# Designed miniproteins, single chains, continued (4): the designs that were tried, part 8

Each design is a single chain, and the fold is of that chain. pLDDT is the mean over its residues in the fold that is shown.

## One batch from the design tools (miniprotein)

Design m12261
Fold by ESMFold2-Fast:
Structure m12261 (fold): chain A 58 residues (1-58)
Amino acid sequence: EAREKARELIREGLEAQLKGDEEAANAAAKEIAKLVQEGKVTEEEVNELLFEAIAELE
């Protein structure tokens, strides 16, 4: 499921960014961008999932 995959990638990217792991954060961002380009998720959905992930980490 593309939305669930995007949620996992967003979470991984956010956690990597918090740890200063730039390579992992960039890898996650690249995969998310592919899902958006393929029309499997929208930019709005990605932003919504990002807000959810931030709330969960705080």
Scores: mean pLDDT 78

Design m12262
Fold by ESMFold2-Fast:
Structure m12262 (fold): chain A 100 residues (1-100)
Amino acid sequence: GAKELAEKAIELAKQAIELAKKGDLEKARKLVLEAAELVIKAALSLPEENLEKVLKGIAIALRAIGIMIDIELNPDDGELIIKAAEELIELAKEILKLAE
């Protein structure tokens, strides 16, 4: 469900931050992209119980897509990779609040 996907995204994003700080930008980038895909899947797996939750899920998914684009265009930017991973952790935490 959305909760399990969001929890996995947080784990991968935290690992990406550690790898980026150690200079392993290739592995960090791959983990950030995987975390972003999990955030998108989690956001789109939220219950369609009301319009507000649906729109918040769509907004989270669109932000995660934007992060993927930024990383693909700037693959060697370690500071951007860390910032992207931190943003994905916050997006995943929002999904956990919405998932009940």
Scores: mean pLDDT 88

Design m12263
Fold by ESMFold2-Fast:
Structure m12263 (fold): chain A 66 residues (1-66)
Amino acid sequence: DERVDRLMERLSRTPGVSAEEALAAIRFAEGESLREIAERLGVSPATVSRRLDRVLRRVGLSRAEL
């Protein structure tokens, strides 16, 4: 998937992204919902949403580009 490949390339070039933030972004790009990602990570959907927006801001992407 071109969206996942683009995200992975940008994550590899961006220092200081946590494994949990990177995993949330990758799973979202793969088509998982915020609720599904939250269930897998053991956090709230609001926490996933905040972490996703933070990591996407750092890599220069929006949710619409995933």
Scores: mean pLDDT 79

Design m12264
Fold by ESMFold2-Fast:
Structure m12264 (fold): chain A 62 residues (1-62)
Amino acid sequence: FEKGDIVVAKEDQEARNSHELSLKKGDKLEVLERVGDRYAVVKSLKTGEIGFVRLENLEKLS
């Protein structure tokens, strides 16, 4: 995943900490930055919230 990519949540995600977003399956997100091998900073297109999401829970919109 790269900055500017539009991605979708593959499954529901509950935030594990105050910096992670909670997501519902099918939520669309914009990738703002990739952080290491497991996380991205994303913006929710539904709510406008910015936070960390686990890369394993994301799929690139084709």
Scores: mean pLDDT 79

Design m12265
Fold by ESMFold2-Fast:
Structure m12265 (fold): chain A 71 residues (1-71)
Amino acid sequence: MDEEKIKALLDGAKALLRGADILEAQGKTEEAKRIRELAKKTIEYAKKGDIEKAEKYYKEGLEELNRARGD
């Protein structure tokens, strides 16, 4: 079942990257950079099979994205 979790994390990271692109287009460049960094870490650890670290970085990315949207 790790395969399904990895797929979900990779799909989630892609959604974070898209969210970051939208924020950058709105002038929120610092928020976009942080979210992209967290998305990249999510992808890196998911590909390594380190699901716990991938989930940690994904949750941090969601938190940053939600905070940036809260403006």
Scores: mean pLDDT 84

Design m12266
Fold by ESMFold2-Fast:
Structure m12266 (fold): chain A 57 residues (1-57)
Amino acid sequence: GTVRARLTYTAPDGRRTETLVEGADEAELSRRVGEAALAAFERGRREGPGVLEVEDV
């Protein structure tokens, strides 16, 4: 089966964005979560620091 994680990004203005990432295994999922976290960090540089939460689903 696939493994999944839910990423919730809350911007400084209170907007929430939820993204589901999935992989064939934990290593692929970890890489995809890292890519999403980097994207959230880049967004934070423009908008100010937000909050990123990661949950296994």
Scores: mean pLDDT 75

Design m12267
Fold by ESMFold2-Fast:
Structure m12267 (fold): chain A 56 residues (1-56)
Amino acid sequence: GRAGLELAARELGVSVGTVRRAVALLRQGRYKEAAEVAGVSESQVRNAARLADLLG
């Protein structure tokens, strides 16, 4: 949900739009590409995606 995306953006230090792109790639199992888009590690992207999904 919106709150999860905002929290993920804060954690990764990127815009909400960047988080949306990264999450779309993560839902396809493309963790490396999601990390590249966000400019962070794959583990950080996985954690951010979990927060985005968990908060609805």
Scores: mean pLDDT 71

Design m12268
Fold by ESMFold2-Fast:
Structure m12268 (fold): chain A 70 residues (1-70)
Amino acid sequence: GPMDQRNQILQLIGQILAIIGEIFDLERELERLKAEGGDPARIAALEAQIAQLKAQLAQLQQQMQALDQT
């Protein structure tokens, strides 16, 4: 029902905000490593991790939209 849908949306919002925070922290670390001339392997690993989190974020946003359309 509408109450259950609202609770599901609120949970998804919480997950989305957590992932956004993680992406922000990793992007800051990536910028730091690039500025310091850090290990290219570590830079590549962070870029891959950020890309994976962005894909997860997009999936959660799609799930939230699907609930809003029901």
Scores: mean pLDDT 84

Design m12269
Fold by ESMFold2-Fast:
Structure m12269 (fold): chain A 71 residues (1-71)
Amino acid sequence: SAMGEEAAELINKAGVALANGRIDLAIELLKKAKELAPQAEELLDKAIEYARRGNIEEALKLLSEAAKVAS
């Protein structure tokens, strides 16, 4: 769906933000992605939790899976 594709794009942008240490920006992008793709909400919430804890590697793995689910 168009909303799912937009959500996947936001998830990918959030991943780039996390890789660059821009955690607050990444969380804002992921919150918007959850509104567009509620089917990915559980994975996105886990990714946000790991990002807040500083576990960026685990957050990025969850974002990869969330993008597949959102599409």
Scores: mean pLDDT 88

Design m12270
Fold by ESMFold2-Fast:
Structure m12270 (fold): chain A 58 residues (1-58)
Amino acid sequence: IALAIIGVVMLISSAIVFTAALIQAGRNNWQITANLITNLGLGVILLGLFGLNLFLAS
């Protein structure tokens, strides 16, 4: 199912973005921490969409 492949790609992409944001957040700066929280939120949304995509594709 093509939707499953797209979901996997989205999950991998979110993991890469989250890792990059986490590296930057390692600076212990509140502004960077705010950016990390925003990126974490987006990553959770992407994971939620991935899960919803799998649920709908099932």
Scores: mean pLDDT 66

Design m12271
Fold by ESMFold2-Fast:
Structure m12271 (fold): chain A 80 residues (1-80)
Amino acid sequence: VEAARAAAEARLAATAPEDDLGRALALRALALAAAREGDAEEAERLAREALALAKRALPERAAELDALEPEYLARLRELA
């Protein structure tokens, strides 16, 4: 869990602010790490930010991402 968090944090720090897709992937990894650490609220917050950035980077996939959001958030809550 610590290794996953450290890797996600390093990726986020190395990602340019304008790289919405890169930031989305890093935040998604951080959400998973937060869930595994038992922090469901932080995991959901990070996951929602990741999804918002992913929709900005890939607007053609916005409907697909919206459809997956409830299941993804539920999995993170169950994992925490």
Scores: mean pLDDT 78

Design m12272
Fold by ESMFold2-Fast:
Structure m12272 (fold): chain A 78 residues (1-78)
Amino acid sequence: SSQQTQQQIKQAEEYTKKAEEYLEKGDLEKAEEYVKKAIDHVSEAQENATTQEQIDKVGAVAKKVVEARKKVLEAKKK
């Protein structure tokens, strides 16, 4: 449903933001946890996206999640 897809997108964005906040604080374990949560919600949103607008929004959030994941992995290699 449109409501469900929008909620999944919103949740993925919120978890991505939390991952970035924990990364800034140096809490790599929490940052990784929130990246994983964001990935789960992006995956669900992708499966439920049916309109071009929804597909575009999911794609944008997915790119942000991938970028956050790369930053966390880079920090963990320190």
Scores: mean pLDDT 85

Design m12273
Fold by ESMFold2-Fast:
Structure m12273 (fold): chain A 64 residues (1-64)
Amino acid sequence: MALPRYRMLHDMRSPDPSMLQGRKGDVLEVLERHPDGTVLVRNLTTGEEGLVPEAALLRASERI
């Protein structure tokens, strides 16, 4: 099954500094969705994994 991917249209700053930060041009792949409104993503551009707020991801990116 293909996992959802998003391309960052601008830098994403999460409200929690311990969460993954995205930069414009990065491609993030959603690995898991959580009921608290966070998603586990892998940054395919940098190789980093971490949690991001789903709302912040959707505001700062486009689905590809």
Scores: mean pLDDT 77

Design m12274
Fold by ESMFold2-Fast:
Structure m12274 (fold): chain A 64 residues (1-64)
Amino acid sequence: MVYLVENAGGRRGLLTLEGRNVTLTDLETGQVIEGELVGRVSPREFVIQSKAGGGKSTLRVVGE
């Protein structure tokens, strides 16, 4: 499943879910971040943990 998402800073990305595995592509930089889905705050808000060791990010779905 693929979602157009936005972080708390207003940055947009494409979020691909394959089970618990997450690939986030930043639409401004083209950077690809691999991570894990660790929770949901709401039906349109995902919490992901980067495999690169960064903190958790909350992403809001703005498109599907």
Scores: mean pLDDT 78

Design m12275
Fold by ESMFold2-Fast:
Structure m12275 (fold): chain A 79 residues (1-79)
Amino acid sequence: DVVEELLRLARESKNPVAATVVRGVARAVAEGRTEEFLDKLIEQSTNPEAVAAAQTVRDALAAGKSVLEAAREAIAAVE
């Protein structure tokens, strides 16, 4: 279950901002609204770590990577 693995990655993250973004991605994936969530976070967040994490997820997905790969890259980008 991809949502369960995303939630595991969020729990294991050392950065609370990255953990929050990955938890948001897990919910968005479950709801089929991943792109909407990422776009909204990038445009509306004042937290540069949250924007960097969300942008990393968006760029990885655009490159054809899985959501799990995208989440791992986002965590690495801000840790």
Scores: mean pLDDT 84

Design m12276
Fold by ESMFold2-Fast:
Structure m12276 (fold): chain A 81 residues (1-81)
Amino acid sequence: MTPEEWRKIGEDAVKAAKDGIKELKEQLKKVTSPEEARDLLIKLVAVYILAALAQSAGLTDEANEIKKEIDKLGEEVDKKL
């Protein structure tokens, strides 16, 4: 894999993670049961993996920003468990 291809994968991961966070924030507003909150936690893990991929591609600042948003969302989900 070229450095350019790896950078693009990291950039795509950042975009996917940010889109995922926006979707999860909207889903969180509609959560009415602990089971629904648990399902959001599983989805949040997938977004965390995207942040780890971005960090591995050298996008450390973007990955850290995403991880902060994940932590905030995790706290909000935990309140609904």
Scores: mean pLDDT 81

Design m12277
Fold by ESMFold2-Fast:
Structure m12277 (fold): chain A 83 residues (1-83)
Amino acid sequence: SKLNELINRLIALKLRKIGLELDLEKLEKKLEELKKELEKEKDEEKKKKLEEEIKKLEEEIERIKKEIKELEEEIKRLEEELK
């Protein structure tokens, strides 16, 4: 049944979204910790490495946020099809 396929797809997307939201929370916490370390760092070479790690982490966070947004839009479309 198309209805059963839509329901199963919706459940799978919601579970994936929860997983990404948990990953996002963990990465945002790590970013906050690295930014605090950067503020305390006095060694120029270590400072540069921290800035590069922060930049890579910010890019990863933005990618996950985009994936969550795309999943939210797909979930809304499927929920409208189920009405």
Scores: mean pLDDT 89

Design m12278
Fold by ESMFold2-Fast:
Order: structure tokens, then sequence, then C-alpha cells
Structure m12278 (fold): chain A 83 residues (1-83)
């Protein structure tokens, strides 16, 4: 129970970061195909993490969350370079 709640909270945090980066890019009128691809990839990793969490596969859910976090960090770096 506690494990599931913790992983869900991590999924929610990463999803919020993806949404915030997308909104920041829109505010700055930044249109970049690589940035869009990174944000989409991070979202798909989070979708996968949710599916694994729903199946009780906590180890694979954690791996998907880490993949999403890595992609979000790449998107953050790219967005700063595009400013």
Amino acid sequence: MAERAALQAEIDRVLSEVRELGKEAEKLNIKDNKLTSLLVAAYLHIVAAREYLDRGDFDTAREAIQAARGTVEEAKKLLEELK
C-alpha cells in the first residue's frame, strides 16, 4: 500500500513537470521538434509506469518513472538552450 502510494506520487510529480515544461514553451513561443519529442516520450514513459503500477509490477514501474525523469531533465536542458 505505502509503496503504491509513493510510486503514484512520483508519477504525478513527473507528469506535472512535463505539463509545466509544455506551458513554459508555449509562453515563450518556442516551437522545436526535439523538445516536443522529448515531452511526448516522457509522457509515454509515465503512461507505461501507470500501467505497470496498476498490474502491481512495482520494479518495472520504477524503471519507467526513472526513464521519464531522465527525459524530463533532457527537455529542461533543451528548453533553457532555446530561451
Scores: mean pLDDT 85

Design m12279
Fold by ESMFold2-Fast:
Structure m12279 (fold): chain A 71 residues (1-71)
Amino acid sequence: VNYDEAIAAYQRALDLNPNDLKALYNLGNAYFGSGRYSEAALVYRALLEKEPNNADARKGLEKALKAIAEK
């Protein structure tokens, strides 16, 4: 899977529709999958600002922060 292409595609989708919460979640997952944990954490936090009760985004943020802390 080419995460850089996925990241670019989701960023473009968000430029067209900033409220595309699926694109935000997928962008966070793509950053996490590519080992860009700090960027993943920022994206998951942005999603939680829009949907504070989003359990998937909260779990994604926790995993990203744990991955950062393991260094």
Scores: mean pLDDT 82

Design m12280
Fold by ESMFold2-Fast:
Structure m12280 (fold): chain A 79 residues (1-79)
Amino acid sequence: KVKELAEKAIEALERMIEAVRNGDSEAVVQAYREAVKLLEEIKKLDPELAEIFQRALTALSAGDLEGARKAIEELKKKV
C-alpha cells in the first residue's frame, strides 16, 4: 500500500517538473494539489518517506528543479 502511494507521489512530482518546463501554470497547480493530498496520506504510513517528498515539493516551490530531482532519486531508492 505505501509502495503504491510512493509511486504515485513520484509520478506527481515528475508531472510537476514537466508542467514547469512546458510553462503550463494550470497543470503545475493541479499537480501540486494532487501531491499535497498524497503527502498527507504518506505521512500517516511512512513519515521518513513523507520527509523526502516534502523536500521535493519545497524545492519545486522555490524553483529549484535540481534539488527536486535529487529528492525524487532518494524517493526511488526507498520504493
Scores: mean pLDDT 79

Design m12281
Fold by ESMFold2-Fast:
Structure m12281 (fold): chain A 98 residues (1-98)
Amino acid sequence: ASEEVRRLLLEAEESLALARAALSLGDIEAAIKALEKAIELLEKARELAEDPRVREALEKAIEHLKEAIKALKEGDLEKAREHLDKAEEALLEARRLA
């Protein structure tokens, strides 16, 4: 993978960590903003990624982050955390392949 793809994946991981910190403080608005930033970074990484396996892993991460945001807006913190865990699993796979 390119240096740019790896940089975007690291920035997305930082945004996910910020989202988890915000959730621990009960700051749902801050958590959603951090997740939206992670999605933007992963969408850009997906466009730049040449390996279709990396693109597939990033698509899975993006869909789980979108579901996490939906769960947060519905007040389902448990479901939001489940989707965050799945997004992190997909992101780690993307990093391993990149």
Scores: mean pLDDT 88

Design m12282
Fold by ESMFold2-Fast:
Structure m12282 (fold): chain A 70 residues (1-70)
Amino acid sequence: KQQQIDDDILVALAEIAAAVALNAYKRGVSPEEAIEFIRRVTERLLAQATSPETKAEIKRVADEAIERIR
């Protein structure tokens, strides 16, 4: 089940990217830089995702992290 494994990995990468950005923000990185990092990673992950459920989950993770920075 390569597709299922890849989708789970993409969601996990989105969660890690969100955690990295939030921790960087707490350490003094500007909100603009932290949000831009999330956006760049999310764009790359969405390009690899094929299922609508995976795309929705990646977007949810990114949106939640961006709201926590704003």
Scores: mean pLDDT 81

Design m12283
Fold by ESMFold2-Fast:
Structure m12283 (fold): chain A 67 residues (1-67)
Amino acid sequence: GADAARNGAAAEAAGRAGDSAAASTGGWQMFKHAPTEEAAQAGKEAARAGQAGDSAAASNYGRLAFL
């Protein structure tokens, strides 16, 4: 849905900016509001990557909201 796509876009943008905390938050919101299991899994992985300080991985998982 629109909320999942918006949260994924925010996580991608935060990851590209190197803001792993914001990318983690975006991934968690994508997980909570995911319309599909694939989107939920991507959000969960984005949140984990962001919390681990891997902003590039968090950005990549955020992009999966658009697939």
Scores: mean pLDDT 64

Design m12284
Fold by ESMFold2-Fast:
Structure m12284 (fold): chain A 120 residues (1-120)
Amino acid sequence: MATAEGSSPALRRAAEALLKALGVPGAHLVLSFETPDPAARAALEAAVQAALDAAPDDVEALRRGVARGLAEAMAIARGLSPEEYAAVERALLAALEGMLEAIRAGAPEQGFTFHTLPLP
């Protein structure tokens, strides 16, 4: 049962589109994003939805769109510099690729929850 009612609607659609594009039967992917910042959430939704609208069947384009949206949300919530933003985007691209490769390799249940919590 994969009903994450707490996931961003655009991230849920992106996870569904990625699974469809991969074509791996029985694979499950959960992408969730947790932030108290409504501007960060809005930026994520806009960036991921733009990627879905542009290239819904392109795994690489969707991976880049999700990574960019999450990096933009982190930049808003955490006040990241452009260099820190680029580093976070690269790390997210690598993490998402590793997850998609795991699905292709026969580990069909993958998920990440991303948090923009401020450090205490």
Scores: mean pLDDT 74

Design m12285
Fold by ESMFold2-Fast:
Formats: sequence, C-alpha cells, structure tokens
Structure m12285 (fold): chain A 82 residues (1-82)
Amino acid sequence: GPNPLAFAPEETINSLPPEVAIQLYESGLKEDPTYYVAWFELGKILYKQGKLEEAIEAYEKALELDPDFEEAKENLKKVKEE
C-alpha cells in the first residue's frame, strides 16, 4: 500500500518534537523501507539530536536506495567530518 509518510509533508513532521518525528519516520520506514527521502529526513533529525552513528546509518540507507541523492551525500560527509 502507499507509504504513510506520503500523506504528511517532511516539513510538517520536522516541525514536531524530535522524538515524535523520529517515531513517525521509523513507523513509515517499517511499512516502506524503500522511501529514501524518509531515510534522509530521519538522518537529519538524528544528527540534530547528536545521534551521529544512527544519522550515518540513515543517510547510508538513503544513498543505497538513491546513489545520486546529492543532499544525502553532503550531509553524510558533514557527519563523518565531525
């Protein structure tokens, strides 16, 4: 079926408390783990929360699904350069 996250804009989810946003992305990715945009958005929130290893894993998942995703490449590089 359609990914639950397709009915909620990333900007709306990212305006929620980080713990709630993480739970929504994790739930959506459990239903559709191929939604690379959700992996990317999850990585951004994890990075902001200081969860660097989890952010790296999320960005790497996004890039496994879409290797040409330039923003994910840039964000992954920033996390690894810390």
Scores: mean pLDDT 77

Design m12286
Fold by ESMFold2-Fast:
Structure m12286 (fold): chain A 82 residues (1-82)
Amino acid sequence: SVGEVRRLVERKAKELNIPVGLLQSNIKQVLKDKGLLIPGPFGSVLAEVLEKYGKDYLIELIEEAYESLSTGLGIPREALPR
């Protein structure tokens, strides 16, 4: 569900010690780069991607945003919580 995906995003933001809005912005950038970004609030964007492309693909895009952001913050992969 969209609520499960939102909780995943909140958890990942806590792992990087960043505001959830910063991770949301990076997720929107990944969506934009792939031509998947629609206008509207973050929850509506997640719902559209989930409906059209499925949960596994949406999670992959969130992981791309997380890895890109963690790299930009200088956090090595080995230091990220599992």
Scores: mean pLDDT 77

Design m12287
Fold by ESMFold2-Fast:
Structure m12287 (fold): chain A 95 residues (1-95)
Amino acid sequence: MAAELAERAAKAAAEAAKLGEGEAALAAIAAAIAAAGAAWLAERGGPAEEVARSAEGAARAARAAAERAKTEEAKEAAERAAKLAEEAARAAAEA
């Protein structure tokens, strides 16, 4: 479950990066990298605490992307990524 949510968060953050500009795009790229890292760790049975930290990092970066977004489309994409990353962090912490 955590791996699937983190993978979806990475994809959503990558979409937000394509729609964002400047600092919003950079924050979304950071979110995609962190979420992909969380998914990779979860798939390999890595420590739940590390998976949770990576997913929390992705959520923070995605929220920063949403706050810096200049268009509603970019904002919605970043908010979707943040929500998925937060769900991944909760799933990892409960494992």
Scores: mean pLDDT 84

Design m12288
Fold by ESMFold2-Fast:
Structure m12288 (fold): chain A 65 residues (1-65)
Amino acid sequence: SRAREEAIREGVEEAKRLYEEGASKEDAIRRAQEVAVQKSVEAGLSDREATEVGEEARRKAEEAL
C-alpha cells in the first residue's frame, strides 16, 4: 500500500538525517524502525502490519547506512 511505502521511506530518511547529524549507526537504524511504526499506526494500519513495516524500514536503513 502507499501508506506502507511512505512509512518505510520516512523512516529511512529520518535515519539518514540522524546519522549525518552525528548519531550512531545503531541509534539511526533504531529510529528508522520507530518512525516507520509510528507513521504506519497514524495511517491506520494494524499493529501487526505496523510491526512488519518497522522491520522492513530497519532492514533498508541497515543497507543504506
Scores: mean pLDDT 86

Design m12289
Fold by ESMFold2-Fast:
Structure m12289 (fold): chain A 91 residues (1-91)
Amino acid sequence: MEEEIKKLKEELEKLKKELQELIKELDKRGLTPEDFYENTEEELRKEIEEESKELEERADEIANLPELEQLKVQIELGKKQIELAKLLLEK
């Protein structure tokens, strides 16, 4: 279990680095999260908003989850943030 947690932490760090590179490119183009919500497909916006809202409403439950499950949630959010940043960069 601890080795699994270590692997997920390494995956999360890789996602953070990828997101930082994407944020750097967005910054060069003067793009903000607000620009994203204006120019993104409505279905993708809705999915991300619904997931974020569910996680916020379940914050107490998530805080009581094992570290492994908390890391999985953070990784999923990171993947969605990367997907959004890539969509902004393509437009």
Scores: mean pLDDT 68

Design m12290
Fold by ESMFold2-Fast:
Structure m12290 (fold): chain A 86 residues (1-86)
Amino acid sequence: IPALPPAEGARQIAELLEEAKKAIEAKDDRKAAILLTATQLQLIADEADERIKELVMEAARAFDAGDYEKAIELLEEAIELAREAA
């Protein structure tokens, strides 16, 4: 996956994170898993802020553990940081 310009990459990451959060809130586990995977791959490709990467990794772990409340909380923090980077 080629890296995006920093501002555009940050916007796309924020949008992916918002969709992932909505999918978890809707209990659409398949869509949430796909969006979390896509977001993690995009974060790696864009060499995004390590804090955003850590929050998304922890959110994915919480989701895998069935802790949807914690996953949503971590994604909200990641969205805030991604929007600040845009």
Scores: mean pLDDT 78

Design m12291
Fold by ESMFold2-Fast:
Structure m12291 (fold): chain A 58 residues (1-58)
Amino acid sequence: GKEETEKALQKLAEELAKKGVSDDVIYEGTIAGLEAASKGASTEEVLETFKKKVEEKK
């Protein structure tokens, strides 16, 4: 459900922060992921959108 998607995004964001990814990059990834979720994307698609956005900002 939506709660599972939000929880998965939060966990992934925490893991990337621990690995030294900047807060600004994580924030942009989170916004992109949440936007995808608002358009009806699956949890997997939301996480892929988050990862793509983080990679673009590196």
Scores: mean pLDDT 79

Design m12292
Fold by ESMFold2-Fast:
Structure m12292 (fold): chain A 55 residues (1-55)
Amino acid sequence: MKEKLEGMLKLGDERIAELERQIAEETDPAKREELRQQIEEVRRGKEVYEKKLKE
């Protein structure tokens, strides 16, 4: 169980890094904002998994 949650956290970190790269290359302010919202969503998901690891 812990291994699966740790794997999800790693995937979340990789996704955030990918989204940050896309923001750096994106020139459209609206699309950059959408990418930032996706990063926030991934971070919220990571927080849920971190709480489950503490249980």
Scores: mean pLDDT 79

Design m12293
Fold by ESMFold2-Fast:
Structure m12293 (fold): chain A 71 residues (1-71)
Amino acid sequence: SALEERARALLKEILPKLDPELQEKAKRLVEALLAGRTAEARRLLQELLAKLDPELQKKVEELALLAHLAA
């Protein structure tokens, strides 16, 4: 779907700005949201936001919203 493609594109933009551990969490967050696994996605989102600067927090929240809407 177009929304899933947009979520994947935003993820690709964000990934180079994250360390490898956070890259894996961001990928898992998108997969959990696309699969409708909201409880797992919420936990992953909270873990990511706790470890990121404000600019990356905003981008990850945009990513999460977009992936949620794609589901």
Scores: mean pLDDT 85

Design m12294
Fold by ESMFold2-Fast:
Structure m12294 (fold): chain A 63 residues (1-63)
Amino acid sequence: GTEAEFREAFKLFDKDGNGTLSLKELGTVMRSLGENPTDAEVKEMAFGDTVGFPQFLQMMAKK
């Protein structure tokens, strides 16, 4: 996918509008993009409780 596609998906699930996703929202976004991560894999990739867009792009690039 393109960066623009990932950015659009990220913004769609960023319901708080703060530029970050919770781990639950991150899992949902990845599944909507055709990925199938476990909750443990999401936590390992996130390095914390929330994920910003640059970190989200790095996680998607590892796939």
Scores: mean pLDDT 71

Design m12295
Fold by ESMFold2-Fast:
Structure m12295 (fold): chain A 84 residues (1-84)
Amino acid sequence: MKEEIDAGVARVAAAVARTLIERDGVPPSPEFIEKLLELARRYPEVLGDAEEVFRGALAHKDKMTPEEVELAERGLAEIERLRA
């Protein structure tokens, strides 16, 4: 029950982050990336939404610090491993 609510909240948060990235090119914060990865590891249904957020962020590398780019690339690699 709590787990279903957490997964639902994670998917909504990912959808909002994706919209902000696509519309404004705003990269997700390091804290958001780490939290989304934690949720994707616990809830496989979040994997697709997390992947879209990280791919969207990397499309706007010009608006990101080198640390944010590295964290997003690491996050995408983690998602690909979780899918394998």
Scores: mean pLDDT 72

Design m12296
Fold by ESMFold2-Fast:
Structure m12296 (fold): chain A 56 residues (1-56)
Amino acid sequence: SMASKISELNSQLTKLLQELRKAREAGDDETAKKKLEEMQKLSKQIAELMEQVRAS
């Protein structure tokens, strides 16, 4: 269950990374900034879930 959630979030992070790279290639700084913020939030969620798994 937790491993499945972490996998889903990592999949989302990969998609955001692809979107970030496309935005950077296009010179779309505003979109790139938004994608970075989304990735930071998602990375924090993954870290919190991984910590819960370690504590179990």
Scores: mean pLDDT 84

Design m12297
Fold by ESMFold2-Fast:
Structure m12297 (fold): chain A 64 residues (1-64)
Amino acid sequence: SMETRASVKELVEQGQKALKEGDKKMAETIAKSLLDLGRGAEAAGDTETAKEAFEAAEELLKKV
């Protein structure tokens, strides 16, 4: 849904900010939230949003 895509974008911005501030615990928490959103989107049949959420979570976790 549009609302879920907006939530993914907001979490990505928050995760990038946490990384800039050196808050690795916050970035990891945000990545876990993105994984949860991705699973929910996949269950709802929104495979594009699920893919975006999973890829964003993976990028954040690689930088932690």
Scores: mean pLDDT 83

